Designed miniproteins, single chains, continued (3). Designs and how they scored, part 28

Each design is a single chain, and the fold is of that chain. pLDDT is the mean over its residues in the fold that is shown.

## One batch from the design tools (miniprotein)

Design m9010
Fold by ESMFold2-Fast:
Structure m9010 (fold): chain A 66 residues (1-66)
Amino acid sequence: AEEAFREGQKYASQKDYEKAVEALEKALELDPESSLREEALFALAITYQYLKKPEKAKEVLKELNK
C-alpha cells in the first residue's frame, strides 16, 4: 500500500496524472483501512481535479467522509 501511494505521489509530481490515479487506486485497493487511506483519497481527489474530472473528485471526497 505505501509503495503504491508513493508511486502515485511521484507520478503526480511528474504531471502524469493518469498513472497517479492508477497507483493511488491500487494503494486503496490493497489496504482500504490503512493509515494512509485518508491521504490517498485526498491525493486521488486532487489528481482527478488536474485531470478535469470533477465528478470523480466528488465521489472520492464522499469516500473520505465514511
Scores: mean pLDDT 76

Design m9011
Fold by ESMFold2-Fast:
Structure m9011 (fold): chain A 85 residues (1-85)
Amino acid sequence: EEVKKKIEELLDELAKAVSDGDLEKAEELLKEIVELAKESGDVDLIRELAHLLETAAENARAAGAEELAAILDRAAEELRALAEA
């Protein structure tokens, strides 16, 4: 629950970084989100985050933000790999 709240705060910061065009900040925030999800060991949370980032990557591609979409896809793939069974 505490980890989930921290991740939700980081997701809000990620949305702001994306809006500001700060790709470097977005990548840093995504690394923190992945690490927190990994440390949580919560498979349901990890799966929810993977799906959310997959959707965000599709939205980024639709907006022409190909580099951002690639960064989001990579984070989603890492989360998928962490979800065991």
Scores: mean pLDDT 81

Design m9012
Fold by ESMFold2-Fast:
Structure m9012 (fold): chain A 70 residues (1-70)
Amino acid sequence: MLISLDEIERALVRLYLEGKISPEQAEAIAKALKATGKEYFSLSEIEEIMKKFKDVSEEQIEALLKLLEE
């Protein structure tokens, strides 16, 4: 399953509104995804990108991945 950048950005905003991530974390993750030049990502690609951030917890990664899974 491939997830669009727009859908990932909406999920990051939702996690921020739920208090699960900071706005700075959401912005940094979105910027890293945009830097790839890709419009679509697999869940494993999203996980790998998020794992590069030392201030992003395993629980925050799991929360985003769960939100992107229908």
Scores: mean pLDDT 83

Design m9013
Fold by ESMFold2-Fast:
Structure m9013 (fold): chain A 55 residues (1-55)
Amino acid sequence: MTPEQVEQEQRRIQETLRTLQRRLDAGELSEEEARIAEDQIRDWMARHGIPYPEP
């Protein structure tokens, strides 16, 4: 994976995590469902060697 692809995936994941948080805040998603989704995202990133987006 190129550095540009890694950066693009990090941005995509950051937006996905923001959407997940918004849905949790809106009550559209339970805390358990949010945790499972975040765990799945972290697992996918680890499998592809993509570092977690920095704050």
Scores: mean pLDDT 76

Design m9014
Fold by ESMFold2-Fast:
Structure m9014 (fold): chain A 98 residues (1-98)
Amino acid sequence: LEEKLEEVRELCEKAIELAKQGKFEEALELLEEALKLVLELLKEGDWETAIEACEILLEAIREVLKIAEEQGAPKEVILELEELEGLAAILLGLAKRL
């Protein structure tokens, strides 16, 4: 469980660095992988770790979205990031109510 939290953090940090380099497709892939780990934590019933992982992911998605908007990334990239942001926010809200 702690291993998955650290993996989420590492994926999010790498995604932000890739976004700074204009590698938005690679950044999106890492954010999607982090989301899969968050979903696994939720399925295992570790709500505290899942909430923390989801907060880290949501913050990273927002940072990548800001970088993408500032660099004029393709509309498709911005749309996918906004969809991930919405999903992560919903998951965080649900986890906090459990």
Scores: mean pLDDT 85

Design m9015
Fold by ESMFold2-Fast:
Formats: sequence, structure tokens, C-alpha cells
Structure m9015 (fold): chain A 66 residues (1-66)
Amino acid sequence: DKLVQFYQELKKKINKDGTIPVSTAVEILEKFGFDREKATKLLKEVENKDGTVTLSQALQVAQRLL
């Protein structure tokens, strides 16, 4: 349920190419009660060179934060 709601919030913020800025993904995760510092660290491990993550990468990080 929590992951489904997170996915729906990510879909509202994604770029047309399916990427999300790390800063935006962190803010959404923090709103769902995940630790900002841990979320930032995990997202930076998977981030693309342009500072974005894919929807799949953001979901993977959310699963690791559970």
C-alpha cells in the first residue's frame, strides 16, 4: 500500500523521459516518513550523471528503506 501510494506520487512528478530529480524523490520519500539522510544516500548510489533517478530506481530505494 505505502509503495503503491509512493509510486502514484512519483508519477505526478516524473519528467517525460521517466526520470525524477534526486531532490524531488527525497522530498516525496520524506513525506512518506522515510529518513531524509538515508534516502539521499541510497538515491545517490543509483543516480544518473545528470542528478536524476528512474522511477524503477526510486522504487528500489523505497523498498530498501522499509
Scores: mean pLDDT 80

Design m9016
Fold by ESMFold2-Fast:
Structure m9016 (fold): chain A 55 residues (1-55)
Amino acid sequence: SRGEEWLARAREAGAAGDGEAADRYATGAHVLLSQEGVPEEEARAAAEAAGRLGA
């Protein structure tokens, strides 16, 4: 899904040391996953986990 694609981009940005890009992709993934019908708590948890890989 598009939300999953943005989660992957967040992880890639984090691995590259770009915490700002990782956070932006993680935030976008949360919104997209919620729009795709993923429960809010699951969407938020997935996005937070992906974003933290950049810290």
Scores: mean pLDDT 77

Design m9017
Fold by ESMFold2-Fast:
Structure m9017 (fold): chain A 55 residues (1-55)
Amino acid sequence: LENKTAEQLLDEGLARAARGEVSPEVVELFEYALKLNPQDVRARSLLRAVKAALA
């Protein structure tokens, strides 16, 4: 995670979710992306959606 940009983390998480992977690892990707760019409403929305799907 340390050598990835916020956009790369979002793209990776979204690609994995699009393949049907709803996992804690995908949540972590979106959480780290949001940590790098706290104003990213896309990351915030995706994180909320994936967490809801896991619950």
Scores: mean pLDDT 77

Design m9018
Fold by ESMFold2-Fast:
Structure m9018 (fold): chain A 90 residues (1-90)
Amino acid sequence: MDEETLERLIKEAEAVLYTMLAYLYLQDGDYEKAVEWAKKALEIDPNNAMAYVLLGKAYLGLGKEEEARKWFEKALQIDPNNEEARKLLE
């Protein structure tokens, strides 16, 4: 395994970890940290529909409904079959 391949695999693992951290902070009610980690996950993988859903949920927790809707819509653009995002858009 070369360093380039190792770096790519590490970044992919970091994206998964950051998405999990966003979920855990969201569950804990730390919406600001949930936003932070979801955004970090999206910096690595901008096609992560789950990170967009978590970002939207965090913005709902912060009382930012308009921002939340934009992120749920983005999640559906990436994954049109995402029931969670559709449900949260009502």
Scores: mean pLDDT 84

Design m9019
Fold by ESMFold2-Fast:
Structure m9019 (fold): chain A 55 residues (1-55)
Amino acid sequence: SIEEILDKLFKEAEEAAKNGDVEKYTELMGKIAEILRAIKNGDTEKVEEIVKELK
């Protein structure tokens, strides 16, 4: 689930970059970084909250 969401976000970020949409690319990369930081910190509640908002 989390891996699938990250893969989807990376794909959308890459598409935004190809289209020259720097603003959307930066926003998507920010969300990815936030999820990865929450995972690193063991903050499972934060991960679930972000995942829920992105569905």
Scores: mean pLDDT 79

Design m9020
Fold by ESMFold2-Fast:
Formats: C-alpha cells, structure tokens, sequence
Structure m9020 (fold): chain A 76 residues (1-76)
C-alpha cells in the first residue's frame, strides 16, 4: 500500500509531506510523487507551493490529467 496516501487520508499531512519529499529525493522524475506532494501542500493551505508542484508533475508527465485539473482550479 502507498504509505503517503494512507498518511494523507488520516490527516497526517506533515508526515505525508516528509514521505513524498523523500520519494522525490530518491527519484526526481516521479511525476506521481510531485502530484501527491502538491495535494498535501494544497490541503495545508500552501496554495502557491501546491501550484509549483502540480506544474512540475505536468512538466514530467504532460498527460497527467489530475495534476492539470487541480492546477486549473487553483489558478482560477
């Protein structure tokens, strides 16, 4: 199971953030980890940082529909 998603669903946002940061450090091309970190930051109210990380996920995977949808919502 994805430990980061479990932490996020439990509201342990700071722990989820740390886990996804470590995932990105090990594999900076992991578009899903960038997207998931964006979700955590959005939930923490860090909207500008969430936008940056969703943009990074789309840079790595231009067909990442969920990252595109969330980015469009935050820019409106």
Amino acid sequence: MDKGIELFEQGKLEEAEKLYQEAIKKNPLNSQAWYNLGLVLDKLGKTEEAIEYYEKALELDPNYGRAKDNLEKLKK
Scores: mean pLDDT 81

Design m9021
Fold by ESMFold2-Fast:
Structure m9021 (fold): chain A 70 residues (1-70)
Amino acid sequence: MEERREELMARIRKLLKEGSKLNITPQESAQLIGLILRAIGSLHEGRLDDAERDVNAAEEKIKEIKKKQE
């Protein structure tokens, strides 16, 4: 359980770092931050599956943003 939690936290930290380097719109930023905050909340509640779903969604959002800026 702790190992999975550490993995999800590491992924969240990576998302925040990658997001801060992107030139994103306020709307895209709000969507990304919303997903990250929801994932953090789920981790606090011990809902690892919900947290992972939101982390996956945030990772896909960053990929979409990067593709548009390519």
Scores: mean pLDDT 80

Design m9022
Fold by ESMFold2-Fast:
Structure m9022 (fold): chain A 57 residues (1-57)
Amino acid sequence: MRYRALADVPQSGPDDLALRKGQEVEVLEEVDETNWLARDAAGREGRVPKSYLEPVA
């Protein structure tokens, strides 16, 4: 399912995916209770906090 970033998401670690507000990503899997593994339009993959994403209809 496609999700959209609610705010700019900084990269806090090497496994994290940095996002800009309004950027859409595909969620691939759950990493832990607070984070998803997501892929951006450029094919980059990384961890994104669930609280920063909303589902796109």
Scores: mean pLDDT 81

Design m9023
Fold by ESMFold2-Fast:
Structure m9023 (fold): chain A 76 residues (1-76)
Amino acid sequence: SNFQEGLDSFERDLKELKKEAETNTSVPKQVYIDGLKRGLGELDQMEKQITDPELLARIEKLKKEIEELIEELKKM
């Protein structure tokens, strides 16, 4: 499924962004927060087109992880 491939790529990109946001002191945290908010919008768009319950569960997990990361970055 194209959505499965998209979610696999999204999960990899999120892992890299999380590591970079935690370790990179040269980039303002707001840049990562703005990127994460765009990611939430992309997941919302995917969710509207998906009926597979396993893919929907992956989207909900990713949304929660992104929302938690945004909260943590705001505290930095």
Scores: mean pLDDT 84

Design m9024
Fold by ESMFold2-Fast:
Structure m9024 (fold): chain A 74 residues (1-74)
Amino acid sequence: APPALPPERPLTPEQRAALGEAMRRERESLIATYKLSAEEQEILERTVEEMTNAPNAAEVRRVMSKGLKEIEKL
């Protein structure tokens, strides 16, 4: 069996819904505040989608870090 590391608390359906709403709102705010390019907006959109589908908060952080790194490489 794979090693059972104590995972970060799993996201509840309510937390996933709230996260999705918050991430959508934050995306809009970031686009407006930083005048993001179409390429940066595409990366944010993909990142938000992946974050809302993440099984737990650790994966949410992983996806967010990946998205920021992709924007940095533009």
Scores: mean pLDDT 71

Design m9025
Fold by ESMFold2-Fast:
Structure m9025 (fold): chain A 56 residues (1-56)
Amino acid sequence: MEESKKALEVLREAIERGEPASVASGRALRVIGDGVQKLLEEKKKEREELKKKLEE
């Protein structure tokens, strides 16, 4: 959600600066990638906590 908003802002600013769409898209995708990575790490922590509870 926040990552998508940041990616959209980066894309819009790059286009307003006159950068080609391919370059602007690349910048936005990097922001999205970082957000996805963070979400995956949060999910992994949730799995570890669930496993710990089951081992009790």
Scores: mean pLDDT 74

Design m9026
Fold by ESMFold2-Fast:
Structure m9026 (fold): chain A 72 residues (1-72)
Amino acid sequence: MKKLEGEIYASLARMYLWLARKFIEKGELEEARELLKKAREYAKKAAELGLKEEAEEILKEVDELEKEVEAG
């Protein structure tokens, strides 16, 4: 059961990460920050539910995009 919940949280994290990339493309950096924050929260929840490797991949992408947003 927890594995399925972890997969749901990982999917939510990836969705928010994808939305954040789109907002960065549009120059909507404040909205992108909020989406990256949500992606990080859901990735951490996925890691807690056993999807540590997938969550670490998502968190790495979040960190890279947060650096882009802070530079703007």
Scores: mean pLDDT 82

Design m9027
Fold by ESMFold2-Fast:
Structure m9027 (fold): chain A 68 residues (1-68)
Amino acid sequence: SMALRERAEELLERVKAGEISAEEAARELYDIAQEMGDEGLLAGARKALEERSKTIVLATLKELLKRL
């Protein structure tokens, strides 16, 4: 989906720029992964949220963009 790609790319830019918290980024990542119905990406998003880790957000977002 073009809309999902745009959201994922915007989220990636905001995380890299330090404009968004790890928790907020993980929540948006979860919403995108849920719309994709990808269990692996959902697991990555949940882990990112639990650990409040921008590193896990970035790794999961890069994988998400490959699967779009």
Scores: mean pLDDT 86

Design m9028
Fold by ESMFold2-Fast:
Structure m9028 (fold): chain A 56 residues (1-56)
Amino acid sequence: MEAEEAREEALRAGLEAGQPAAARAVVDETKRLMEEGRYEEAREAARKGARDLRAA
């Protein structure tokens, strides 16, 4: 649940920043980590991605 929320936040941040391709890359990485059962890493990757996209 938290990883999914972070993933959606990263996508939104990328779209707001005008970087949809970068947002998609964060979403894809988060989905991959979740599929591997690495939920904590998925959440951290999505949150970091959202922060980086907003900072750009």
Scores: mean pLDDT 72

Design m9029
Fold by ESMFold2-Fast:
Structure m9029 (fold): chain A 66 residues (1-66)
Amino acid sequence: SALEEALALMGEAGKAKRAGDYDTAIALLERAIALLSASDEPAARSLRDQAEHDLAVVREEKAAAE
C-alpha cells in the first residue's frame, strides 16, 4: 500500500540522515510526501504531517553542517 511504501521510505530517510547523507534523506522524504499526498486515507494525512516535519528537520541539519 501507499502507507506501507511511505513508512519504508521514511525509515530509509532516517538511516540516510544518521549517516549524514542529507540529500538522500531529502529525496526519500519528498517521495514519501508525494505518495501520502495522493492518498485520501486519514492515516495518510498524519503520516504526511510527520514526513513534512522530518523533511524540515533534515533541511535544517543540512544547513547547519556547512
Scores: mean pLDDT 87

Design m9030
Fold by ESMFold2-Fast:
Structure m9030 (fold): chain A 87 residues (1-87)
Amino acid sequence: SAAEKLLEEMKEYAKKALEEMEKLLKEGKVEEAEEIKKEALEKLELAIAMLREGIAKSGLSREPLEELEKLKEEFEKKAEELIEKAK
């Protein structure tokens, strides 16, 4: 489904964002890593909002939304852990 495709795209995006953050933090670029975190969280929140709207209009499965909300929480936790280790 379109919702499952969006979830997989967001999983890959979050993974790449964490990899780029780790690279920037190893180079001492803390501010740039924090910007990647901010942009990734905004993109994940937009994707969550899009799925919420689709579910509200269609009454379809909430499972992709729940997985995307969990992905955002896991991303935020991992991103914060990377930044804290770099300080």
Scores: mean pLDDT 84

Design m9031
Fold by ESMFold2-Fast:
Structure m9031 (fold): chain A 69 residues (1-69)
Amino acid sequence: AAADAEAAARAGELSQRHRDRIVELTKKIEEEYLAKYGRKPSDDELLLRIHEEITGSKERAEAAVEGVK
């Protein structure tokens, strides 16, 4: 059915977008850790930061950026 095809396509797009977001966040977090600590984050640190970026508000990210300025 067309509705089932649309639902599957939408789910596929959301899944792909989610994976692209995680890849970008991983690179950003690794670069931040290298600049700040001179090392790559541990798996636990990486997971925690990805979770904060996905579930945390943009306001928390903005507050962190403002605190650096």
Scores: mean pLDDT 66

Design m9032
Fold by ESMFold2-Fast:
Structure m9032 (fold): chain A 61 residues (1-61)
Amino acid sequence: MKVVWTEEQKKKIEEVFEKNNGKLPSKEEIKELAKELDLPPAVISGEFYRLEAERIEKLEA
């Protein structure tokens, strides 16, 4: 696996996700986070989509 999430990167993404009430952040917020974590915005967006899907599954279960 070549995409290695550090604990700091995961924590930051989860904090932003919770701050947005478990919803996808704005494009600007995604760009800011991508710049902060030195990751492509597409990778950050993908992770937020994954987290939102997991949250929805928990609410439906």
Scores: mean pLDDT 74

Design m9033
Fold by ESMFold2-Fast:
Structure m9033 (fold): chain A 62 residues (1-62)
Amino acid sequence: SHMAAAQARADAVSDRGLERVKEIAKEIKKKYGLDPNLSLTELLDKIGPEEFAREVREILEK
């Protein structure tokens, strides 16, 4: 059904988004010399959401 297809697509997009976020977060942690075991919340607390958004944009535009 169309509902099952839509759900499968949403799940696939979510999985790809999570993988991409993990890679971006890893690169940001490395750039700032932070603990690689830092959670996303702790990373945002360390550098702030504005700086995080800027770093994400720079990585995505390369």
Scores: mean pLDDT 71

Design m9034
Fold by ESMFold2-Fast:
Structure m9034 (fold): chain A 61 residues (1-61)
Amino acid sequence: MEELLRREREELARGLYEAKSDEEEHELMDETVRRLLEQGVPPEEAARVVSEAMREAEERR
């Protein structure tokens, strides 16, 4: 499970960095949350993954 959270966070961070519009960023975030919830990840953990990915994407800019 920890490997899944790490992978999804890294993929989302990269996707956010590459995104060309706010709409693309929101779609990536929503899709990531949906995948995590479908894998049985609690909502609070899914939200944390998104928050961490957003911070990582900002730090790369």
Scores: mean pLDDT 80

Design m9035
Fold by ESMFold2-Fast:
Structure m9035 (fold): chain A 100 residues (1-100)
Amino acid sequence: MEEAEKLLEEGQRSYKAGNFDEAIKKYEEAIKLAEKEDPKSPLVARAYLNLGNAYFEKGEYEKAIESYRKALDAFDPSDIDEAVLAIQAAVNLAIARSKL
């Protein structure tokens, strides 16, 4: 999980710099590592949420929607912090759908 967390952080830095292609690569690598350890890890859900945000910024709305759906499937609804992120994913998914 530490390696997946590092990739997620690297992706977030690339995202903040406007380097969305690099952010996408880092998030996809983080997802692959995290899913091998625990597909229900909070890291998987956060990585998919961030992946969706990066696709959204690139105008790739269909890919953003797919990523947001995967984030929602991975979030634990019994965790309050994760429930807040799930609401963000659901709102962003609705906005992305409005762009199609």
Scores: mean pLDDT 85

Design m9036
Fold by ESMFold2-Fast:
Structure m9036 (fold): chain A 59 residues (1-59)
Amino acid sequence: MSAEIRQQMLAVAHEAAETGDWAGGAARLRELAREAQKRGDQVTAAEAEHGARVLEALA
């Protein structure tokens, strides 16, 4: 599990909360999920996809 990607996921969630841009936050989390998949980190990719779905539900 990549610590850098997990840290970026937290930053995205905080930014979405501050700006109210839940849809934009979800898109960024999907981008991080794709990056995790490229690194072979399927667990982090699944976590990022789940986070994106949570943010989309708030939009």
Scores: mean pLDDT 82

Design m9037
Fold by ESMFold2-Fast:
Parts: C-alpha cells; structure tokens; sequence
Structure m9037 (fold): chain A 68 residues (1-68)
C-alpha cells in the first residue's frame, strides 16, 4: 500500500542518515516492490540522499510523503 511504501521510505531515510546505505537500499527496493512508479521510487531515493546530506529527517519525511 501507499502507507507501507511511505513507512519503508522513512526507514530508508533514517538508515541513510546513519550511514547505513546497504539497509537504505534494501528498504527502497522493498518500497518499490509495493508498486511505486519509477518517478516515485526516484523521489524516495532523493529524499534518503537528502537526509544523508543534511541530517534533516523531518524534511526528508515530508519529501517521502509527497513522493507518493
């Protein structure tokens, strides 16, 4: 569901912020398998990257929610 994809995206952003890029990638792949479009999957990946770069997890979460 959309809600499950959002939760996986949020966990991916948290993992990326902590430097756990292997876990972030796995979570993003699981979110994509829930039926995300290529554009939605890319937007979630960009949100996780944003969290890693800035540490702004609150803004990354909003980006993920807006992606789907």
Amino acid sequence: SKEEAIELGKKAAEAAMKGDFEEAQKLLEEAAKLGLSDEQALAMSLAAHYAAETGDLEKAYKMIEEAV
Scores: mean pLDDT 85

Design m9038
Fold by ESMFold2-Fast:
Structure m9038 (fold): chain A 68 residues (1-68)
Amino acid sequence: TAVEQLQQVKAEVESDPNFVATLVGDTSLVITNKGTPEKLIALTLKLLGSYPTLTVTLSGDSITISAK
């Protein structure tokens, strides 16, 4: 399910100290960047490829992920 995918992304992102992932309710995940802009862009592209059923939005220093 989409909720299970959001939890999977959170666990994946939490393993990298350059990012902090916060679940907002049960519908969205917000990832904040503690590393370089290049790392954030690379993560965005990876997530777009790995989770095509999720909406991935890059905004400034954050990525917002939600179920479609």
Scores: mean pLDDT 79

Design m9039
Fold by ESMFold2-Fast:
Structure m9039 (fold): chain A 104 residues (1-104)
Amino acid sequence: MDELAERVRELAEKYGLPEIGEKVAEFLRSLNLSPEELDLARAIADIAAYTFGLSEDQRVVLEAALLIRLATGDKELADKAIQAVFEGNLPEALRILAEAVEKS
């Protein structure tokens, strides 16, 4: 989890969104999900990245979106973030994820 949280934080800083990155990273570090749920989110993100030719940055944000979807149950915001990832709009995906974690 810490590795994923740090990568999300670094990506958000790269896009000029450090506060959003910190909120999402802090939420990811605080997640109380089972090892099986963590492994599932990673496996889905890896398979999607391979199948659809996603960048590593897209894969990272997709994994974060899947974990937030599992933790919050907010499928609507998570699905919007996932759509933004597939569109290559990672700044928008990160903003939507920050909204999802603040709403929970």
Scores: mean pLDDT 86

Design m9040
Fold by ESMFold2-Fast:
Structure m9040 (fold): chain A 112 residues (1-112)
Amino acid sequence: MEPPVLELEIEDGTPAEAAEKALQALRDAISRDQPVEVEYEEEGPKGKAKVKVRADNAETLQRVARDALPGFTVEIKGELTDGRLTVHEITGSGSGVGADGSRFEVKGGKAV
């Protein structure tokens, strides 16, 4: 019903590496259980694109982002302190067509 509450502890020694690892783990955690809409936005890298992909799980979302549109970016709003991730919000938008002709669109996701 509600989006999952996620709080992760990441320890890689480097902030960039830790952030990427946290984002990936968050993506998997949020959409692993339910066929829901998950939104991702990446903060401040190579510009900004809103990715809104409808997916039944994180694996589908990753496949869509990888293969659907070039230059996909995902945005995560949160803080990483001492290897611990506190996520405030995830947003993103984008749509495409799957190999079987089905359309996909993702929206949603909020973690604290």
Scores: mean pLDDT 38

Design m9041
Fold by ESMFold2-Fast:
Structure m9041 (fold): chain A 62 residues (1-62)
Amino acid sequence: SSPEVNRELRELIQRALDLSENGDLEGALELFKEALKLAEEAKDEVTIKVTSNAIKELEKLL
């Protein structure tokens, strides 16, 4: 992926983590889903796996 896409992915994931830490699990879930979509478009297999796992774990808590 381009450096710009990698930066956007890192920013989305960091924002999702910040929301999760503050108890906004619904907001975190939305941002992880956005990050997953971007990672799938970029074919970033590592980030796809990380974001998919985060979504699955958050859905267990809702």
Scores: mean pLDDT 86

Design m9042
Fold by ESMFold2-Fast:
Structure m9042 (fold): chain A 85 residues (1-85)
Amino acid sequence: MVAEAEALRRRTLEGGARELVRAEKKYGAELSREGALALARALAEGIDPGLVEPQTPEGKAVRERIVAGGREADALLAEAAAALA
């Protein structure tokens, strides 16, 4: 359990751009256009989306929970992984 959650978090931070985009869409309100474009650009350029500042308060809260870790981050990462499967 802990090792699996740690691996998912590491993949999300190191190159899981799609996982972060899905997590923000699922748990935040509708992303602002600017936030969506910033994430799309990060994906297109292969840039880690963790380095892209979310534009909405909901997007910032989701990113904060993923980066901080813990039970809520584990739940977000598990649901993001399920959505990618």
Scores: mean pLDDT 48

Design m9043
Fold by ESMFold2-Fast:
Structure m9043 (fold): chain A 75 residues (1-75)
Amino acid sequence: SVEEQIKSLEEGLENAKKGGKDTIETLEERIKLAEKYKAPKEVIEAGKKKLEDAKKTYEELIKKLEKEIEELRKK
């Protein structure tokens, strides 16, 4: 049913939000540890790049899921 499809997508959206948050927090913590232990600047910059890429990936996934839910809610 449409209701079951919406429920499945809502669960997927919540999972994407949680997974994205956990991934971003992990990458941010790794950067903080690298800075604390005085890692080379190149290592810190590589970490920041991975963080930015992860943010963009999860932002796009979340937007896609939200749009699919909205379209199903409109009949």
Scores: mean pLDDT 86

Design m9044
Fold by ESMFold2-Fast:
Structure m9044 (fold): chain A 81 residues (1-81)
Amino acid sequence: SEKLYKEAVELASEAEKAEKEKKYEEAIRLYEKAIELLKQVEGSDKDIARVLRKLAEVLKKMGKFEEAEEYLKEAEELESK
């Protein structure tokens, strides 16, 4: 759905703003919502991978390195399809 894709892009943009303001927990929630919507959109694997990498960057800033590594592995798997 084009509507779901647009909403996901807007959520990812809000997450980037939250990250710049160091509102890391808010940024994580917004990126997670964006990923959830993208999973409902066909052909979105590349977009999901991009958002997963952004989510991992926020987790690294919070010192959550193991959780960040899990999301990076998921992104790499999606990019290999």
Scores: mean pLDDT 87

Design m9045
Fold by ESMFold2-Fast:
Structure m9045 (fold): chain A 55 residues (1-55)
Amino acid sequence: SPAELEARKAQLEANVAATLARLRGDPRFTPEEIARNEAFLQRHLAEKVAALEAA
């Protein structure tokens, strides 16, 4: 259903946001490493959302 699709998309977005918040809070990661990880996570999120929308 559309409601289930929206809930799954929201959960994926929340998971990515939580992961980025954790990385930004870790003093062992440089800003450059965080930026690279953010780019990879955003690409993966887009791919997962596209897969859900195609189902």
Scores: mean pLDDT 84

Design m9046
Fold by ESMFold2-Fast:
Structure m9046 (fold): chain A 84 residues (1-84)
Amino acid sequence: SELIEKAEQLIKEAEELYRQGKYIEAARKFEEAGDLYEQAGDLKKAAESYKKAAMLYANYGRTKEERQKAVELAQRAVALEKKL
């Protein structure tokens, strides 16, 4: 699946950004990967990606919008896990 391949590439990019201390950029890539996994029907990997993004937004988010993304993505991950 092209969606899965793109999501996997985004995870690799996010992990590299995380290692560089670019936490909000990493969070955005994990969020985008979660969206693609969800579109592809990989709900487990979507939930894992959303949880990682939520944790990074919660710990490193400086704007109201970034903090709101932490709550939103954590709720999306829980909703997907209930379907597993």
Scores: mean pLDDT 91

Design m9047
Fold by ESMFold2-Fast:
Structure m9047 (fold): chain A 67 residues (1-67)
Amino acid sequence: MAEQITAAVQAAVRELAARGADSETIQSAINSAGLAARERGLSEEEVEAIREAGVKTAEAAGVKVEL
């Protein structure tokens, strides 16, 4: 499950960045993925890894986000 949520957030972040979404919109998508992970009973470590993957994907696309 954690890997599936990670893949989903990376895909969503890439799509948003490709559409010219701002940092706040991308940050919101990453936060939503973290919330979904918590709702599925994932550990704080897994939630943090999902968040970090989203941030790295945004930075690779040229968007700086703060979480």
Scores: mean pLDDT 80

Design m9048
Fold by ESMFold2-Fast:
Structure m9048 (fold): chain A 69 residues (1-69)
Amino acid sequence: MSKKEQLRKEILRKIGEILRLIGEEFELLEELKKASGKEKEELEKKIEEIEKRIKELLEEMKELEKELK
C-alpha cells in the first residue's frame, strides 16, 4: 500500500470518529433539554469532553492533509 493510501485511510478513520462524536453530542444535547440539577452538569461535562476530542481530531486531520499536498 502506498504512503498516500495509508494517509487517506487514516484521514477517513478520523472523519468517521468525528461523525460518530457529532452524533453522540447531538443525542446528549437532546438529553440536556430534559435534564436538571446534577444530570445537567454531568451532560454538560460529557459534551465538553466530546467537543475537545473533535477539536483534537480536526487538528490531527489537518496535519495528515498537509502530508497529502
Scores: mean pLDDT 82

